# Ledger of designs, part 39: designed miniproteins, single chains, continued (4)

Each design is a single chain, and the fold is of that chain. pLDDT is the mean over its residues in the fold that is shown.

## One batch from the design tools (miniprotein)

Design m13332
Fold by ESMFold2-Fast:
Structure m13332 (fold): chain A 83 residues (1-83)
Amino acid sequence: SSLRQRILELIQRIQELKKVATPQQQKQLDTLLQLLNDVLREVDDLERNRASLSEEDYQRRLQALEATVDYVESQLQEIEQQL
């Protein structure tokens, strides 16, 4: 899915930034990386279990995951601007 690809791209970007980040920024990046790994697991679980979910539950969960990814992307952009 497009969301899954966004998550993988953000994980890669965080790993690259960690190479040049200060110790404080590295801790922030580790927190965002953990959040993205959690969201990635939830996206994969949601897609595998789609047939067992109502349409409403699927869309609600998907939107919540998208909102979390948007938050991480916003936080990452702020960190990038300060590097």
Scores: mean pLDDT 88

Design m13333
Fold by ESMFold2-Fast:
Structure m13333 (fold): chain A 97 residues (1-97)
Amino acid sequence: SSLETLRKLQEEFNELLESKSLEEVEEEAKKIVEANPEAAEKAKEMKAKLEEAAKNKDYETGRKLVEEMLNQSEEYHKAYLALQVLEGIKQLREAKA
């Protein structure tokens, strides 16, 4: 199932965060995005659509988008999680500047 795949991938990312430095985690996340450029682009587009639906309080469209996102490939979910990690690292660095 898509939820089981997401759970497994999240567990793998949690293991990386526990076992590696922030710099090593960033490098691994970048490699995942570079290996899956189409999936990464699709993940960015879906996230932007979801943010627009949330801004407009269009909960019906938002629900359909979440369902569509959950039904994507393993490569999509892996790229999505990698992008979230990279964005989190970027925000931490900007807060320190």
Scores: mean pLDDT 80

Design m13334
Fold by ESMFold2-Fast:
Structure m13334 (fold): chain A 100 residues (1-100)
Amino acid sequence: SPEEQQRRRVLERLKAEIDAAIEEMEKSTDPEKIEFLKNRILGLIDRAIEILEKDKSPQVQELVKKLREIAEKMRKSTDKEEQINLAREAKAVLDEALAL
């Protein structure tokens, strides 16, 4: 449907923006910039949850649950490498959503 195509395009854009934020975080040694990028990635994950939670299929709801768990771990994380790994896990969940 046109709505499914639009949802797919938005998820692909969110994935690309998470990827760009990961690259910037990997290159940064500035704690303020790392915290800014962490919060940016969290906002992108929250936006993906908002979009995906509208789909009441059990498969999509399981992906929403995974994204919420990743976001919670990222909020509590103070370690840059852990934050990057969690962001990559969020990207993998978005790839699973795009494959459905």
Scores: mean pLDDT 90

Design m13335
Fold by ESMFold2-Fast:
Structure m13335 (fold): chain A 65 residues (1-65)
Amino acid sequence: SLEEALIKAYNDPNVSKEEKLKLLEEYHQAVRARIEASDLSPEEKARLLQMEDRHYEHMKKEIEK
């Protein structure tokens, strides 16, 4: 899965920052798509999207260090 690939890459010092960022972007887009396609309320979707966007920005910043 994208999540497993991201976790493995994130913890592997031999994986480049470019590859980690690519996997993070793919994971981010997949999570956003799943939330948007869900049958959850608009309010719950907005909350989950905000949480995912915060997680994405945090992980991106950590990888770019």
Scores: mean pLDDT 87

Design m13336
Fold by ESMFold2-Fast:
Structure m13336 (fold): chain A 80 residues (1-80)
Amino acid sequence: MKAYVPVMEIFGPIPEAVKAEYEKQINEKRKEIVDKILAGEITNEQGLAELTSFIIAKGKELLAKYPDAGFVVTGEAVEL
């Protein structure tokens, strides 16, 4: 089966400190979700949905502050 790991890429005229802060927040959320899955608190499917919703919300926040910037949610398919 193929598993898809979501990642966010930010582009456009954004201060590096702002970009780094968003990447940090997403990495912290990913770790939180992985820890919950390993603890048996949520399923892999629930974790994927929660992470995707978080990334989209952060992207919308970014575009509201920097309308000339953009983001894409990408990922890679991993064969299991």
Scores: mean pLDDT 74

Design m13337
Fold by ESMFold2-Fast:
Structure m13337 (fold): chain A 81 residues (1-81)
Amino acid sequence: SRVEELRRGLLSEDEAVVLAALEELRRLIERGELSDEEINELLALAQERVLNDPSASAAVRQAFLEAEVVEGLRLIQKVLE
């Protein structure tokens, strides 16, 4: 599934693959294509990956922060509905 592919991408040692996975995660969250449980799992994996890699680039850190912001906005939108 896309979720399984995304999970593998986030756990990759290849930073370009991690970056692509973070960008796709953000896109899927924005489109409402993931469950709350899937978003929580994937963001937790992304956080662990970024925190456990002191060499992670500014691009990877930025992409992770963008995914977190989009999820925060999605949760706020659910409250406003």
Scores: mean pLDDT 84

Design m13338
Fold by ESMFold2-Fast:
Structure m13338 (fold): chain A 80 residues (1-80)
Amino acid sequence: MSVEEKLKELVIKAARELMDKAPSMTPEELRKFAEEKIAELVKELREAGATDSQIEDAVSALRQLETALINDLKAREAAA
């Protein structure tokens, strides 16, 4: 497997875990969980031989997903 293929698999795995957990969490719990998952992903990507640029792209993708999920949770709380 190339570094690029492995990076894609690791990002997809982390994204799935965030999406699966998000509906049952508060925004605060989701932020904490996302920080833990991002830290884990960065470590795995470095061990896989990813460049700093590839790591930044992966982190950015998960940060965008985290923001979207948190905004959805906040909108649901505000509407309740």
Scores: mean pLDDT 81

Design m13339
Fold by ESMFold2-Fast:
Formats: C-alpha cells, structure tokens, sequence
Structure m13339 (fold): chain A 101 residues (1-101)
C-alpha cells in the first residue's frame, strides 16, 4: 500500500543516513538492495542490480553527484550533506523502480 511504501521509504532514508554518516558504503549498498528486493518482491541478479544502480547514479543532479563523489573519496560530509545524499539516492531509486514496474 501507499502507507507501507511511505513507512519503508522513511525507514530507508533514516538507516541510509546513519550508514553514510558512519562511512559504511557496504551497509549503504545492503540497505538499498534489501529495499529493492522488498519493493519488487524478488531478488535482482548482480547484473540487474548494477544496471539499476547505474541509472540511479546517472539520474542524480550535478550537486548530488558531487556529494556522492565526496563520500566515495572518503571526504568528510556535513550532517546536512549526508541527509541530502541519502534523500537523493532514495528518491532516484524509487523513480527508477517505478519505471521497471
């Protein structure tokens, strides 16, 4: 339902923000994969996941891509930057999942 999706989205944003703040890229990826599996009701293959994630990254704004690049370089992000990156990743992931449906 729409209510279940909103609750799952809010939980993902919160947990992803914590993982990004901890600089735990592995946990961040795991959270996104688990959300995708739940949303689709199936597990994606490694190839399907790679294609989905590439589309998510490509759909980020230039500012959001710079935040992701800072994270990947191990650079310090402010609390506001971490929250912005988490929200951007989740919003773009949901948009791409709606297109797969």
Amino acid sequence: SAAELEEAKERLVKELTEALRAKDGRRAAQLLKEFVDWYLGRKLSPQEWAELFARVIDSLSDEEKELLNKFLRGEELSDEEVERLANALVDKLLAELERIK
Scores: mean pLDDT 88

Design m13340
Fold by ESMFold2-Fast:
Structure m13340 (fold): chain A 82 residues (1-82)
Amino acid sequence: SKNQALIFLDAMLGLLTMQKEVIKRSDLPEEKKEKILKVIDEAEEKIRELKREAEETGDLSKVEEALKVMKETLKKIKEIEK
């Protein structure tokens, strides 16, 4: 349902917010923290837009797009951690 889709999108945004706090408090080098935080900020912006579109249009494919954004974001973070 549309309501369930919006709950999932909100959960993804909450996970990104928590991840930012974890990174800020971590012992990672400052340069790596800045790069990871930028990646998370870009993901938050994309998922926020997808949520807005899902609310306005009822298009549930926006949840699948958000999952792809999350997957790409995790890959980028792993590359920065190397």
Scores: mean pLDDT 86

Design m13341
Fold by ESMFold2-Fast:
Structure m13341 (fold): chain A 89 residues (1-89)
Amino acid sequence: PVVELIDYPKYEGETLKPAFSLADPKEKLYFIADMLEDGKLKVTGYAFDENNNIIAKVTKTASVAPDESPLDVLSKLIKQVKEEIKKKL
């Protein structure tokens, strides 16, 4: 039931090591999530073509309110990033 960390994508020669990583292999999407020091969640999504080239990148950030679940905010950000990537494909 736990999300497994997968191979980290490389972007601009750097290996991306997130606090959280999520893959959608059906759509060739990779999501990287970080909690920033100011309590904001940052999600970056990458879309890959069939040759594993990055064809789209979208970054979204959102504040987590004290009464919100960080996981709920993360799920909403992933959905928003996924929708923006799909618009670019």
Scores: mean pLDDT 66

Design m13342
Fold by ESMFold2-Fast:
Structure m13342 (fold): chain A 77 residues (1-77)
Amino acid sequence: SKVLEAEIKTGLAHIAVGVAKLSKGEAAIESAEIGLKLGEEALKLAREAGAPQSVIDAAEEAVKRAKEVLEEKKKEL
């Protein structure tokens, strides 16, 4: 199911961003980039599958969070 894959990737994106927040330097940036990629893949799958709005919203929030953490960690370099 594309909906299930989107939900799993949304969860994995949050885990990757969480690791980025606990990390420093290039490792933090790499973890945030992984989170962003997973979140963007989740959002694409959710939209293509016509998933419930709650699933789409969760994927959009994961992408937003990943972008914010990525920019924050880049500024710390």
Scores: mean pLDDT 90

Design m13343
Fold by ESMFold2-Fast:
Structure m13343 (fold): chain A 92 residues (1-92)
Amino acid sequence: MPEVPGEEAARAVREHAARVLAAIDRMAAAAPEARAELERLRAELEREAEALVAALEAGDLAAAEEHARRAEEVLRRAVEVGRAAGVDVPRA
């Protein structure tokens, strides 16, 4: 069957990003004191995930790597914010 380059990787990123964004939404709901910061980090993560998907679909592996690294940094910060606010977050 014909395959679109990067389509499978882009699909996996979309599925993973949806789960992570939903987790951040739950953390923001559970920690009102951290909500504004978590909402800002969520928006940044969503932007980086969309850019990563676009780069993968375009076959731009260098851009995909850059956006993946930025997304991971934003996710790490969101987890740290959630933990500092006393939210139960999964450990790595």
Scores: mean pLDDT 80

Design m13344
Fold by ESMFold2-Fast:
Structure m13344 (fold): chain A 133 residues (1-133)
Amino acid sequence: DLDTSLSLLENRVLFALALFGPLTQRELAEILGVSQSTVSRALRILEELGLVTYDRRSRTYSLSDGGIDRLINIFDRVAGGSGRTTTAQLRELLLRFGRALGLSEAEVDAFVARLDADGDGYITAAELRAALS
């Protein structure tokens, strides 16, 4: 089921997994400021859609290739379809979602700096994909 109509909470879960890596349901609930039952419902929908994967051994959720593709499509949309954005544009996107996640500007800046490995002030869809994989 390729329904792209995700709730705000479902999108916040995908961004949290992108920024913090593999997370338990408890850690996601704490980061997002919601109950574990609320997160469990969102995770079931995302897993059904193939956007997240679950590791039973670690009890963590991670972005699937489909989840990474969805975030890159959001990135490309914000970048105006060029497949390339400025660090300032990506920072604005991450702060827009990250504020809802309780992210500091310093945490966003650290993530953006990690993506802009060549220091040219631009980030490509390929660099974002590599960082999320």
Scores: mean pLDDT 78

Design m13345
Fold by ESMFold2-Fast:
Structure m13345 (fold): chain A 100 residues (1-100)
Amino acid sequence: SEKEKAKKILDELLSLPEAQPFKTPVDFEKHPEFQKKVADPVSLEQIKKDLDEGKITFEEFVVKLGRLVENAFTFYPEDSPLYKAAKKIEEKIREILEKL
């Protein structure tokens, strides 16, 4: 099923060391500017929850993965470790989707 396909993709992404900082939501108390720069905050745990609860389609799942990466590019400086980690996640998403 498409849900099983999405779960397999998510598990593969969650296994990446680069994905660990993006697993949990950004702490708005520590980063109050995040909400000002990012219109739709997402985390891998939130995407997993939405997928498990049947709240999103496979297409919406892919859109949310793209949003996760775009949010990181918007919020973090280009020379930062987290921006570089987001680039690696983007590359892995592209690789996985090209094989589907």
Scores: mean pLDDT 81

Design m13346
Fold by ESMFold2-Fast:
Structure m13346 (fold): chain A 89 residues (1-89)
Amino acid sequence: PREALRRLYTALAEGRRVSREEFVRLLVEAGASREEAEALFNEADVDGDGYVSAEDLAAAASKENAARGEAPVSAEEVRERIRAMLARA
């Protein structure tokens, strides 16, 4: 399962775009439920293009923060959070 998380982490950290199928498969292989993985992808895929990058995750987080009057989140901050989350697994 660690190898799947490493693949997902590497793709996002390198600025690659991850498809819904790849994203869900890698998270499920890493131990997440399909429902959890699909819900997370739907939140991140704000523009509905079927792909997610660190920039897309930053945009989704920034939109949520803006609703609360909070500062936007950068793509670098999202990459750091992804690395921290995967390191705990």
Scores: mean pLDDT 70

Design m13347
Fold by ESMFold2-Fast:
Structure m13347 (fold): chain A 76 residues (1-76)
Amino acid sequence: MEELSRAELAAFVASLPEGATIEVTRPDGRKSSGPITVTPGNKAAIARALAALPEGSVLKVTLPNGETREFRIVPD
């Protein structure tokens, strides 16, 4: 699993292609209700939502080509 600091979240979301999906698992093991689809218009809102997550939250990102990557939110 890769690590992603809070300071990197906005740049990370900005780098994601349209159509990528993000699933969130909190440190307690609770998952968000359904995947979030990245669009050009919602990247800022996604970055703000992810920045509000507790450290240790896991992001599962599925790219439009079917590639899956996992990131843990870590301290800066």
Scores: mean pLDDT 78

Design m13348
Fold by ESMFold2-Fast:
Structure m13348 (fold): chain A 80 residues (1-80)
Amino acid sequence: PTPEQLRRDAESALRAAEENIEKAKKYLEQGDKKTASYYSTLALFQATVALTVAAMAGDEEGVKRAQELIEEVRKLDKEI
């Protein structure tokens, strides 16, 4: 793949991770820990994909964003 394709794929994975973090937070607020755990797990997977793809693209900003999302998921998992 081209660096441009990798950057687009990383951005898609970052957006998916952010959306699933927000879903996990919403379900956690509702007391649905099982559904929150499901979305948290999806978010971790997507953030990890984004980290790998952004690194392959040489996208330092994308790598940093992915690392921040991974940390956010790990903090969220401690509450689930």
Scores: mean pLDDT 88

Design m13349
Fold by ESMFold2-Fast:
Structure m13349 (fold): chain A 60 residues (1-60)
Amino acid sequence: SSATEYDLSSLEGAEEAAKAVIERLRADPTDEAARRLAEAMVQQYPESEAAREALELARA
């Protein structure tokens, strides 16, 4: 399924987006769009473990 649209207005949507971002960054760690999404998710939901994991991968 396409991961081009992410609903970051809800925690559930952000966690679904985080899973997609993690998979994208594992396949291509230079994916700038995925890195920016990881940063946006952690800014909105700093307590989300999935968002923080995506950010750690983006900064590796």
Scores: mean pLDDT 74

Design m13350
Fold by ESMFold2-Fast:
Structure m13350 (fold): chain A 68 residues (1-68)
Amino acid sequence: SKDEEFKKLMEEFGKEAVKIEKEKKLSQAQRNELKRRFHEVLDAYAAGASVEEVRERLEEILRWMREQ
């Protein structure tokens, strides 16, 4: 289902995000920005965004984190 695909994306995102956060030694300000962006993804999904849009937004967040 859409919700099962969403939950899987969230789990995979969380694992990768934790790894990048540790490797990059993200500051508190960068972690706050991560939380803000992540909540925008949750809000978009609640408003009816597709799983594909959620995947794209999560990959954009991971890319932003890697560029820090």
Scores: mean pLDDT 86

Design m13351
Fold by ESMFold2-Fast:
Structure m13351 (fold): chain A 97 residues (1-97)
Amino acid sequence: MMSKEELEREVLAALVLMAGSVLALAAEKAGEPEAAAIAREYADRAAEAIEAGDYKKALEILDEGKRRIAEVASPELAEEATRLLEILKKDIEELEK
Protein backbone atom coordinates (compact mmCIF):
# COMPACT_ATOMS: atom_id res chain seq x y z
CA MET A 1 0.00 0.00 0.00
CA MET A 2 1.24 3.50 -0.81
CA SER A 3 1.78 6.11 1.91
CA LYS A 4 -0.25 9.32 1.63
CA GLU A 5 2.90 11.21 0.52
CA GLU A 6 3.72 8.60 -2.17
CA LEU A 7 0.11 8.72 -3.44
CA GLU A 8 0.19 12.54 -3.59
CA ARG A 9 3.46 12.41 -5.60
CA GLU A 10 2.02 9.83 -8.04
CA VAL A 11 -1.18 11.88 -8.51
CA LEU A 12 0.82 15.08 -9.12
CA ALA A 13 3.16 13.31 -11.59
CA ALA A 14 0.09 11.94 -13.45
CA LEU A 15 -1.50 15.43 -13.53
CA VAL A 16 1.73 16.89 -15.02
CA LEU A 17 1.77 14.17 -17.72
CA MET A 18 -1.93 14.76 -18.47
CA ALA A 19 -1.43 18.54 -18.73
CA GLY A 20 1.53 18.00 -21.09
CA SER A 21 -0.52 15.57 -23.23
CA VAL A 22 -3.50 17.96 -23.42
CA LEU A 23 -1.26 20.88 -24.40
CA ALA A 24 0.58 18.69 -26.97
CA LEU A 25 -2.73 17.53 -28.52
CA ALA A 26 -3.93 21.16 -28.76
CA ALA A 27 -0.59 22.16 -30.36
CA GLU A 28 -0.82 19.32 -32.94
CA LYS A 29 -4.39 20.34 -33.85
CA ALA A 30 -3.18 23.96 -34.25
CA GLY A 31 -0.41 22.79 -36.65
CA GLU A 32 2.39 23.38 -34.11
CA PRO A 33 4.14 19.95 -33.83
CA GLU A 34 7.39 21.44 -32.44
CA ALA A 35 5.49 22.96 -29.50
CA ALA A 36 3.73 19.58 -28.99
CA ALA A 37 7.09 17.75 -28.82
CA ILE A 38 8.46 20.27 -26.28
CA ALA A 39 5.31 19.99 -24.12
CA ARG A 40 5.65 16.18 -23.95
CA GLU A 41 9.43 16.24 -23.32
CA TYR A 42 9.25 18.71 -20.43
CA ALA A 43 6.13 17.12 -18.88
CA ASP A 44 7.92 13.72 -18.86
CA ARG A 45 11.07 15.23 -17.28
CA ALA A 46 9.07 17.17 -14.67
CA ALA A 47 7.00 14.08 -13.76
CA GLU A 48 10.24 12.07 -13.25
CA ALA A 49 11.57 14.80 -10.92
CA ILE A 50 8.30 14.80 -8.91
CA GLU A 51 8.37 10.99 -8.58
CA ALA A 52 11.96 11.34 -7.25
CA GLY A 53 10.73 13.94 -4.70
CA ASP A 54 12.81 16.71 -6.32
CA TYR A 55 10.15 19.42 -6.48
CA LYS A 56 12.68 22.24 -7.01
CA LYS A 57 14.03 20.48 -10.11
CA ALA A 58 10.45 19.86 -11.36
CA LEU A 59 9.68 23.62 -11.08
CA GLU A 60 12.93 24.48 -12.93
CA ILE A 61 12.09 21.99 -15.72
CA LEU A 62 8.55 23.41 -16.11
CA ASP A 63 9.90 27.00 -16.27
CA GLU A 64 12.42 25.98 -18.98
CA GLY A 65 9.68 24.17 -20.93
CA LYS A 66 7.50 27.30 -20.77
CA ARG A 67 10.36 29.42 -22.18
CA ARG A 68 11.04 26.93 -25.02
CA ILE A 69 7.32 26.75 -25.92
CA ALA A 70 7.20 30.58 -26.03
CA GLU A 71 10.06 30.53 -28.61
CA VAL A 72 8.22 28.26 -31.12
CA ALA A 73 4.48 28.51 -30.29
CA SER A 74 1.79 31.00 -31.24
CA PRO A 75 1.01 33.61 -28.54
CA GLU A 76 -2.32 31.85 -27.82
CA LEU A 77 -0.67 28.46 -27.20
CA ALA A 78 2.08 30.09 -25.10
CA GLU A 79 -0.66 31.73 -22.96
CA GLU A 80 -2.37 28.34 -22.39
CA ALA A 81 1.01 26.79 -21.46
CA THR A 82 1.52 29.62 -18.93
CA ARG A 83 -1.93 29.07 -17.39
CA LEU A 84 -1.37 25.29 -17.01
CA LEU A 85 2.11 25.87 -15.54
CA GLU A 86 0.75 28.29 -12.89
CA ILE A 87 -1.78 25.65 -11.75
CA LEU A 88 0.88 22.89 -11.60
CA LYS A 89 3.39 25.13 -9.78
CA LYS A 90 0.81 25.82 -7.04
CA ASP A 91 0.23 22.07 -6.52
CA ILE A 92 4.01 21.32 -6.48
CA GLU A 93 4.67 24.14 -3.98
CA GLU A 94 1.95 22.73 -1.66
CA LEU A 95 3.74 19.33 -1.64
CA GLU A 96 7.17 20.96 -1.00
CA LYS A 97 5.87 22.28 2.35
Scores: mean pLDDT 83

Design m13352
Fold by ESMFold2-Fast:
Structure m13352 (fold): chain A 69 residues (1-69)
Amino acid sequence: SRERRRQELLELSQRFRDIVDQLRRTGKVLIPKSELTEDEIRALKVLEKSGLIDVEELPDGTYLIRWSA
């Protein structure tokens, strides 16, 4: 439904903003893959392709995200 998609987008937007903000402040974020949605992973890959961040999947299933710029 429209309301469900709106909530999903708001949650994605807020969480994604928090990740980017933390990343800009600390230069590095560790996030379990299980805590990321497919859309969040896709958004992170877009930033990686833009040269803004590096994304590495660790053997334990955690994503290591580093600020490159």
Scores: mean pLDDT 74

Design m13353
Fold by ESMFold2-Fast:
Structure m13353 (fold): chain A 95 residues (1-95)
Amino acid sequence: MRQKIGELLRKFSTSLLFGDIRSALYTINELLDLLEKALSEGKLSPEEREEAIRLVESIIRLLQYLIDSKNLSPELQELARENLERAQRLLEKLK
């Protein structure tokens, strides 16, 4: 799980560095899918769960920043808001 999260975070960082906000948001969606599946299947160790909490909190802050920046198209802003709501729900389940 940790290694796959690292791979998705690298993909996210690459997308963001090249200004590909759409790919960055889709990568966040993939990461949230991965974490939700791992949680539902009971595959998270206590250490991985704590790490997932910190990661999801970071994702929430980043999505809030992107939404507040007003640099997103309406479609991307809606995708960012959907990812934010999803991340907030996942955080509640992880705690």
Scores: mean pLDDT 81

Design m13354
Fold by ESMFold2-Fast:
Structure m13354 (fold): chain A 69 residues (1-69)
Amino acid sequence: SEKEKEHAKKLGELADEAVIEMSNLVDSENADEANEELSKIIDEFKETKDFEKAKKKIKEYFEKVKKKK
C-alpha cells in the first residue's frame, strides 16, 4: 500500500542518517556495530510495519552512542 511504501522510504532515510552520524562519531569498528543494529531494526519493521517503533529504536540507539562521549 501507499502507507507501507512511504514507511519503508522514511525508515531507509533514518537508517542512512544514523549510519552517517555514527561514522562521524567513531571509527570503523563502531560503524560495523551500528550497521548490525540498524539491520535488526529494519528487519523488525518488515514484520510489524510499525514505523514509529522503528524510528524510536533508531533514535534511542543513536542517543546511547552520544551519551558515551
Scores: mean pLDDT 69

Design m13355
Fold by ESMFold2-Fast:
Structure m13355 (fold): chain A 87 residues (1-87)
Amino acid sequence: SKMTEEDRKIVEEKMEELELPEEVREEILSLETVREAMRALLREELRKEGFSEEEIEIILRSLEQGVEPSEEEKKRFEELEKKREAA
C-alpha cells in the first residue's frame, strides 16, 4: 500500500525519536510502501536496542513470513543474545 501523508508523518516522527543519521532517513523516506518503511524503522529500533545484524535478520524474516523461526535460527538467536549480554 502506498504511504499516505499521515503515514509519512508517523515514519518521520519515529525517525526523529530514533535519532537516525540523515543517510538512513533519506533511504527510509525513499521507500514506496508503509510496510517497507515500517520494516526499516523496526530494523533501526532493534539496532538501537543492541541487537546484532544477524539477530535482526532472524526477527525480520520471522515477521515477514508470518512463521516461527526454525529451531536452528532459535538456537543461533540464543547464542547471539548471550554474546550481547556478555559484552
Scores: mean pLDDT 75

Design m13356
Fold by ESMFold2-Fast:
Structure m13356 (fold): chain A 67 residues (1-67)
Amino acid sequence: MTRTISAAELSGGKLVGRGARSVHGSAVLPDGRKALVAAGPTGGVAHDLETGDQYRMSAAEAAALAG
């Protein structure tokens, strides 16, 4: 299922910049589960590796994560 998540809810990750205001990599969700994250100027997504759930970030949250 698709839910929403903020940049502040992601922790313990290895995020790599791909260019201005864009990052990708891994992070930990608030529940302690690992996720793959991609974020850029228009928004982002975190994909829970255990459940398959996707969490969407707004453009503002993605910018906070990437900036």
Scores: mean pLDDT 72

Design m13357
Fold by ESMFold2-Fast:
Structure m13357 (fold): chain A 105 residues (1-105)
Amino acid sequence: MKLMSLQELYDYIGSFDTDKDGVLSPEEIELVYQSRLDIPPLSDAAREELMKLLDKDGDGVVSYDEFIDFLKETTKMFTENGEFEEGLINMLEEILAKVEEKRKS
């Protein structure tokens, strides 16, 4: 089983942060998802709604810590059940479906 450490995850996420200011734009978050074939890609509407959920400051960007905390919370639930990868995909798909519906009038 290939698990990414917290430090490796920080380094990996940081590789998508072009200006190295410690925050991720919606496009940079999408690049993180696209780097893993087992994580569904974000639609434009889903990306915007995901940013609203993660961007507590309302400035249109997400800190590495906020994004990692989000991943930790989702991961934590599924790790307890021993279905880490499948559970993470299911959670992301459910979130994407909910934000897509909320975005659609």
Scores: mean pLDDT 56

Design m13358
Fold by ESMFold2-Fast:
Structure m13358 (fold): chain A 93 residues (1-93)
Amino acid sequence: DEKKEEEEKRKKAEEEIKDSILEALNKVIEAKDMETLKKFTDSVLKSPLASEEMKELARALPAADKEEQLRLVEEFAELLLEEHKELEKKALE
């Protein structure tokens, strides 16, 4: 069942990357460190490597309440993971 084994490994790697990003961003939100959050979002907005979707989430983050911020960082982590997959595919081709 090679296909199941590959899917399981991929899912685990994706989960680990997502968890690492979420842990870092959640610590900033929990601390209510709006200056660090703003710094992060500004760096995303200035980055030529960030997708328009990532920039849209970055624009929304500082103005959102805590619950919405947690939702937005989860979406950001998912988008970052998808972009990483695309770059990995390009490097393998």
Scores: mean pLDDT 71

Design m13359
Fold by ESMFold2-Fast:
Structure m13359 (fold): chain A 108 residues (1-108)
Amino acid sequence: SAAEEARRRALAAELEELAKKLEADPSVPLEEKQKKVAELLSERFKEEHPELYEKIKKMLEEAGFSEEEIKEVIAQAFGAMVYGGASEEEILEKVEELIEQRRKLEAE
């Protein structure tokens, strides 16, 4: 919808402005900049899509994914939503594809 697209653009603009401000400050270490961005992205994903966040986490945990693997999938999902405009349905389909790929590997 137009409202969902407007919210996505607003979030993308906030993230771009934060990145611009962090990039402009040479006194802040790169590691600290990356950590601040990651914390903001994680917090915003949970705030904007709390049900989807918990659903993805649970699906991956039940499929035997490690905590590190789950974090990587969540980061990719959030990026696809904020920058790519991916729907919740599209994200869930991709998560199901990853789970099926893992099941096929375990069956061999």
Scores: mean pLDDT 74

Design m13360
Fold by ESMFold2-Fast:
Structure m13360 (fold): chain A 100 residues (1-100)
Amino acid sequence: MKLSLEEQQKLLGEVSTLLNEVLKDPSKAKIFLDDKVYEKVKKALEALIAYLKEHLSDFSPEDQEVAEKLIELLEKGLNAKKEEMLPILEEIVKLVLEHQ
């Protein structure tokens, strides 16, 4: 892994906090147009893709199907422009929440 587990957790926590703020107040979506926020999100997506691919076989067959769909959305986000990032992140959050 390119990032330590502690760095990955910190980065995911920061991105999750920003997402929750925007989901509560969509007018704050402009935060994702910031270059530093955009780069943090991309690093978080890359780290999560690596984690899911490494641990895919540890999931149940049903959870593997969800994880594969999540990987596709994360890879779409990694290649997205700043303006395209928020809708993809909202789709990722929705997929995760629907399977909790």
Scores: mean pLDDT 72

Design m13361
Fold by ESMFold2-Fast:
Structure m13361 (fold): chain A 95 residues (1-95)
Amino acid sequence: SMSELQKKFEELEKKLLEIGKKLTDYFQANPDDYSEEMKKLLKEAIKVLDEYIAVLDELLQIQPSPSIQAFKAQLQANKQMIQDRLKAIEEKLKE
């Protein structure tokens, strides 16, 4: 239902803000971004983005909206960038 989707949206928005704050704090304290801490934060960000995108997909099935489509595309682009960075960190940490 829309009420359930709205609650999930609000929860995911809060989580995304929390992760963003943790990334900012980490980056200020640690210039080396090839760390287990960064890897963990990026994995958390990907999980939140996946949940967010899934909610947007449900909304788009109920009400196709250009603004929701654009927002989803932006989140997908952000996820791709984070995945690419995570892969680079994992490769660096492996050796």
Scores: mean pLDDT 81

Design m13362
Fold by ESMFold2-Fast:
Structure m13362 (fold): chain A 58 residues (1-58)
Amino acid sequence: GLGRRLRAVRDAMHANPSAPYTVASLAAAVGLSPFHFQRAYRAEFGVSPLDDLKAARR
């Protein structure tokens, strides 16, 4: 389901945080628009995808 795909994307981001991710490329990987992806990601994890990625880069 969507939650599994969101977790897979998060795990990939955390495993390779230095890769040049964009909201558009991450959204495409789960089959969502950028807007829908950002809302779904925040609902699942409590943070935006870019904020989560930024934290993983520190």
Scores: mean pLDDT 84

Design m13363
Fold by ESMFold2-Fast:
Structure m13363 (fold): chain A 91 residues (1-91)
Amino acid sequence: MLEKLKEEIRRLAEELLASSDPAALAEEIAAKEPGRGEALAAAAMALAMAKLAPDPSKILPQLLEELEQLEKRFGYSDIVEAARELLEELV
């Protein structure tokens, strides 16, 4: 299950990175499933932002804090855990 979530988040992050309007695409992802879609969109955006950063290590603490806030807001701890592991792989 966790590995499938990591694959889904990685794929969505790649789609965001390829998009000319990542914010609009993130809203589309969020709209597909109430709550879960919002959590997936936020997780994928965090990974995409980390990959775009010139130095991911400088933004990683902030992105990890955002994932903790996401877990508090939506309760999808499995999505947050998958995203956290993917972010840590970049450092």
Scores: mean pLDDT 81

Design m13364
Fold by ESMFold2-Fast:
Structure m13364 (fold): chain A 97 residues (1-97)
Amino acid sequence: AAELVAEARAALPAARAALEALRADPSASPERVRLAELALQMLEAIVAGRYEEALRHAEEALRLLFEAQKAKGTPEEIEAAERRMEEELARLREALA
């Protein structure tokens, strides 16, 4: 937990800068902006010790990434993305428990 909080705190300035850059970019997709918002909210929740909130943001971000992959991927890539999403959610739940 302490290591995860330290990593999240270190990542906050870059995450904020990335979101600001995406919001200023008229070519940025709404999905890309939403992913950056969810990433920032997840990091802020981890730093605050709100792990259930961080998990909800991570789950929504992974769902959006999966939907993007499903729209453009091959069946094999979609299946691989589903497995990766399930594995990352399991790891995050274990790390925050």
Scores: mean pLDDT 77

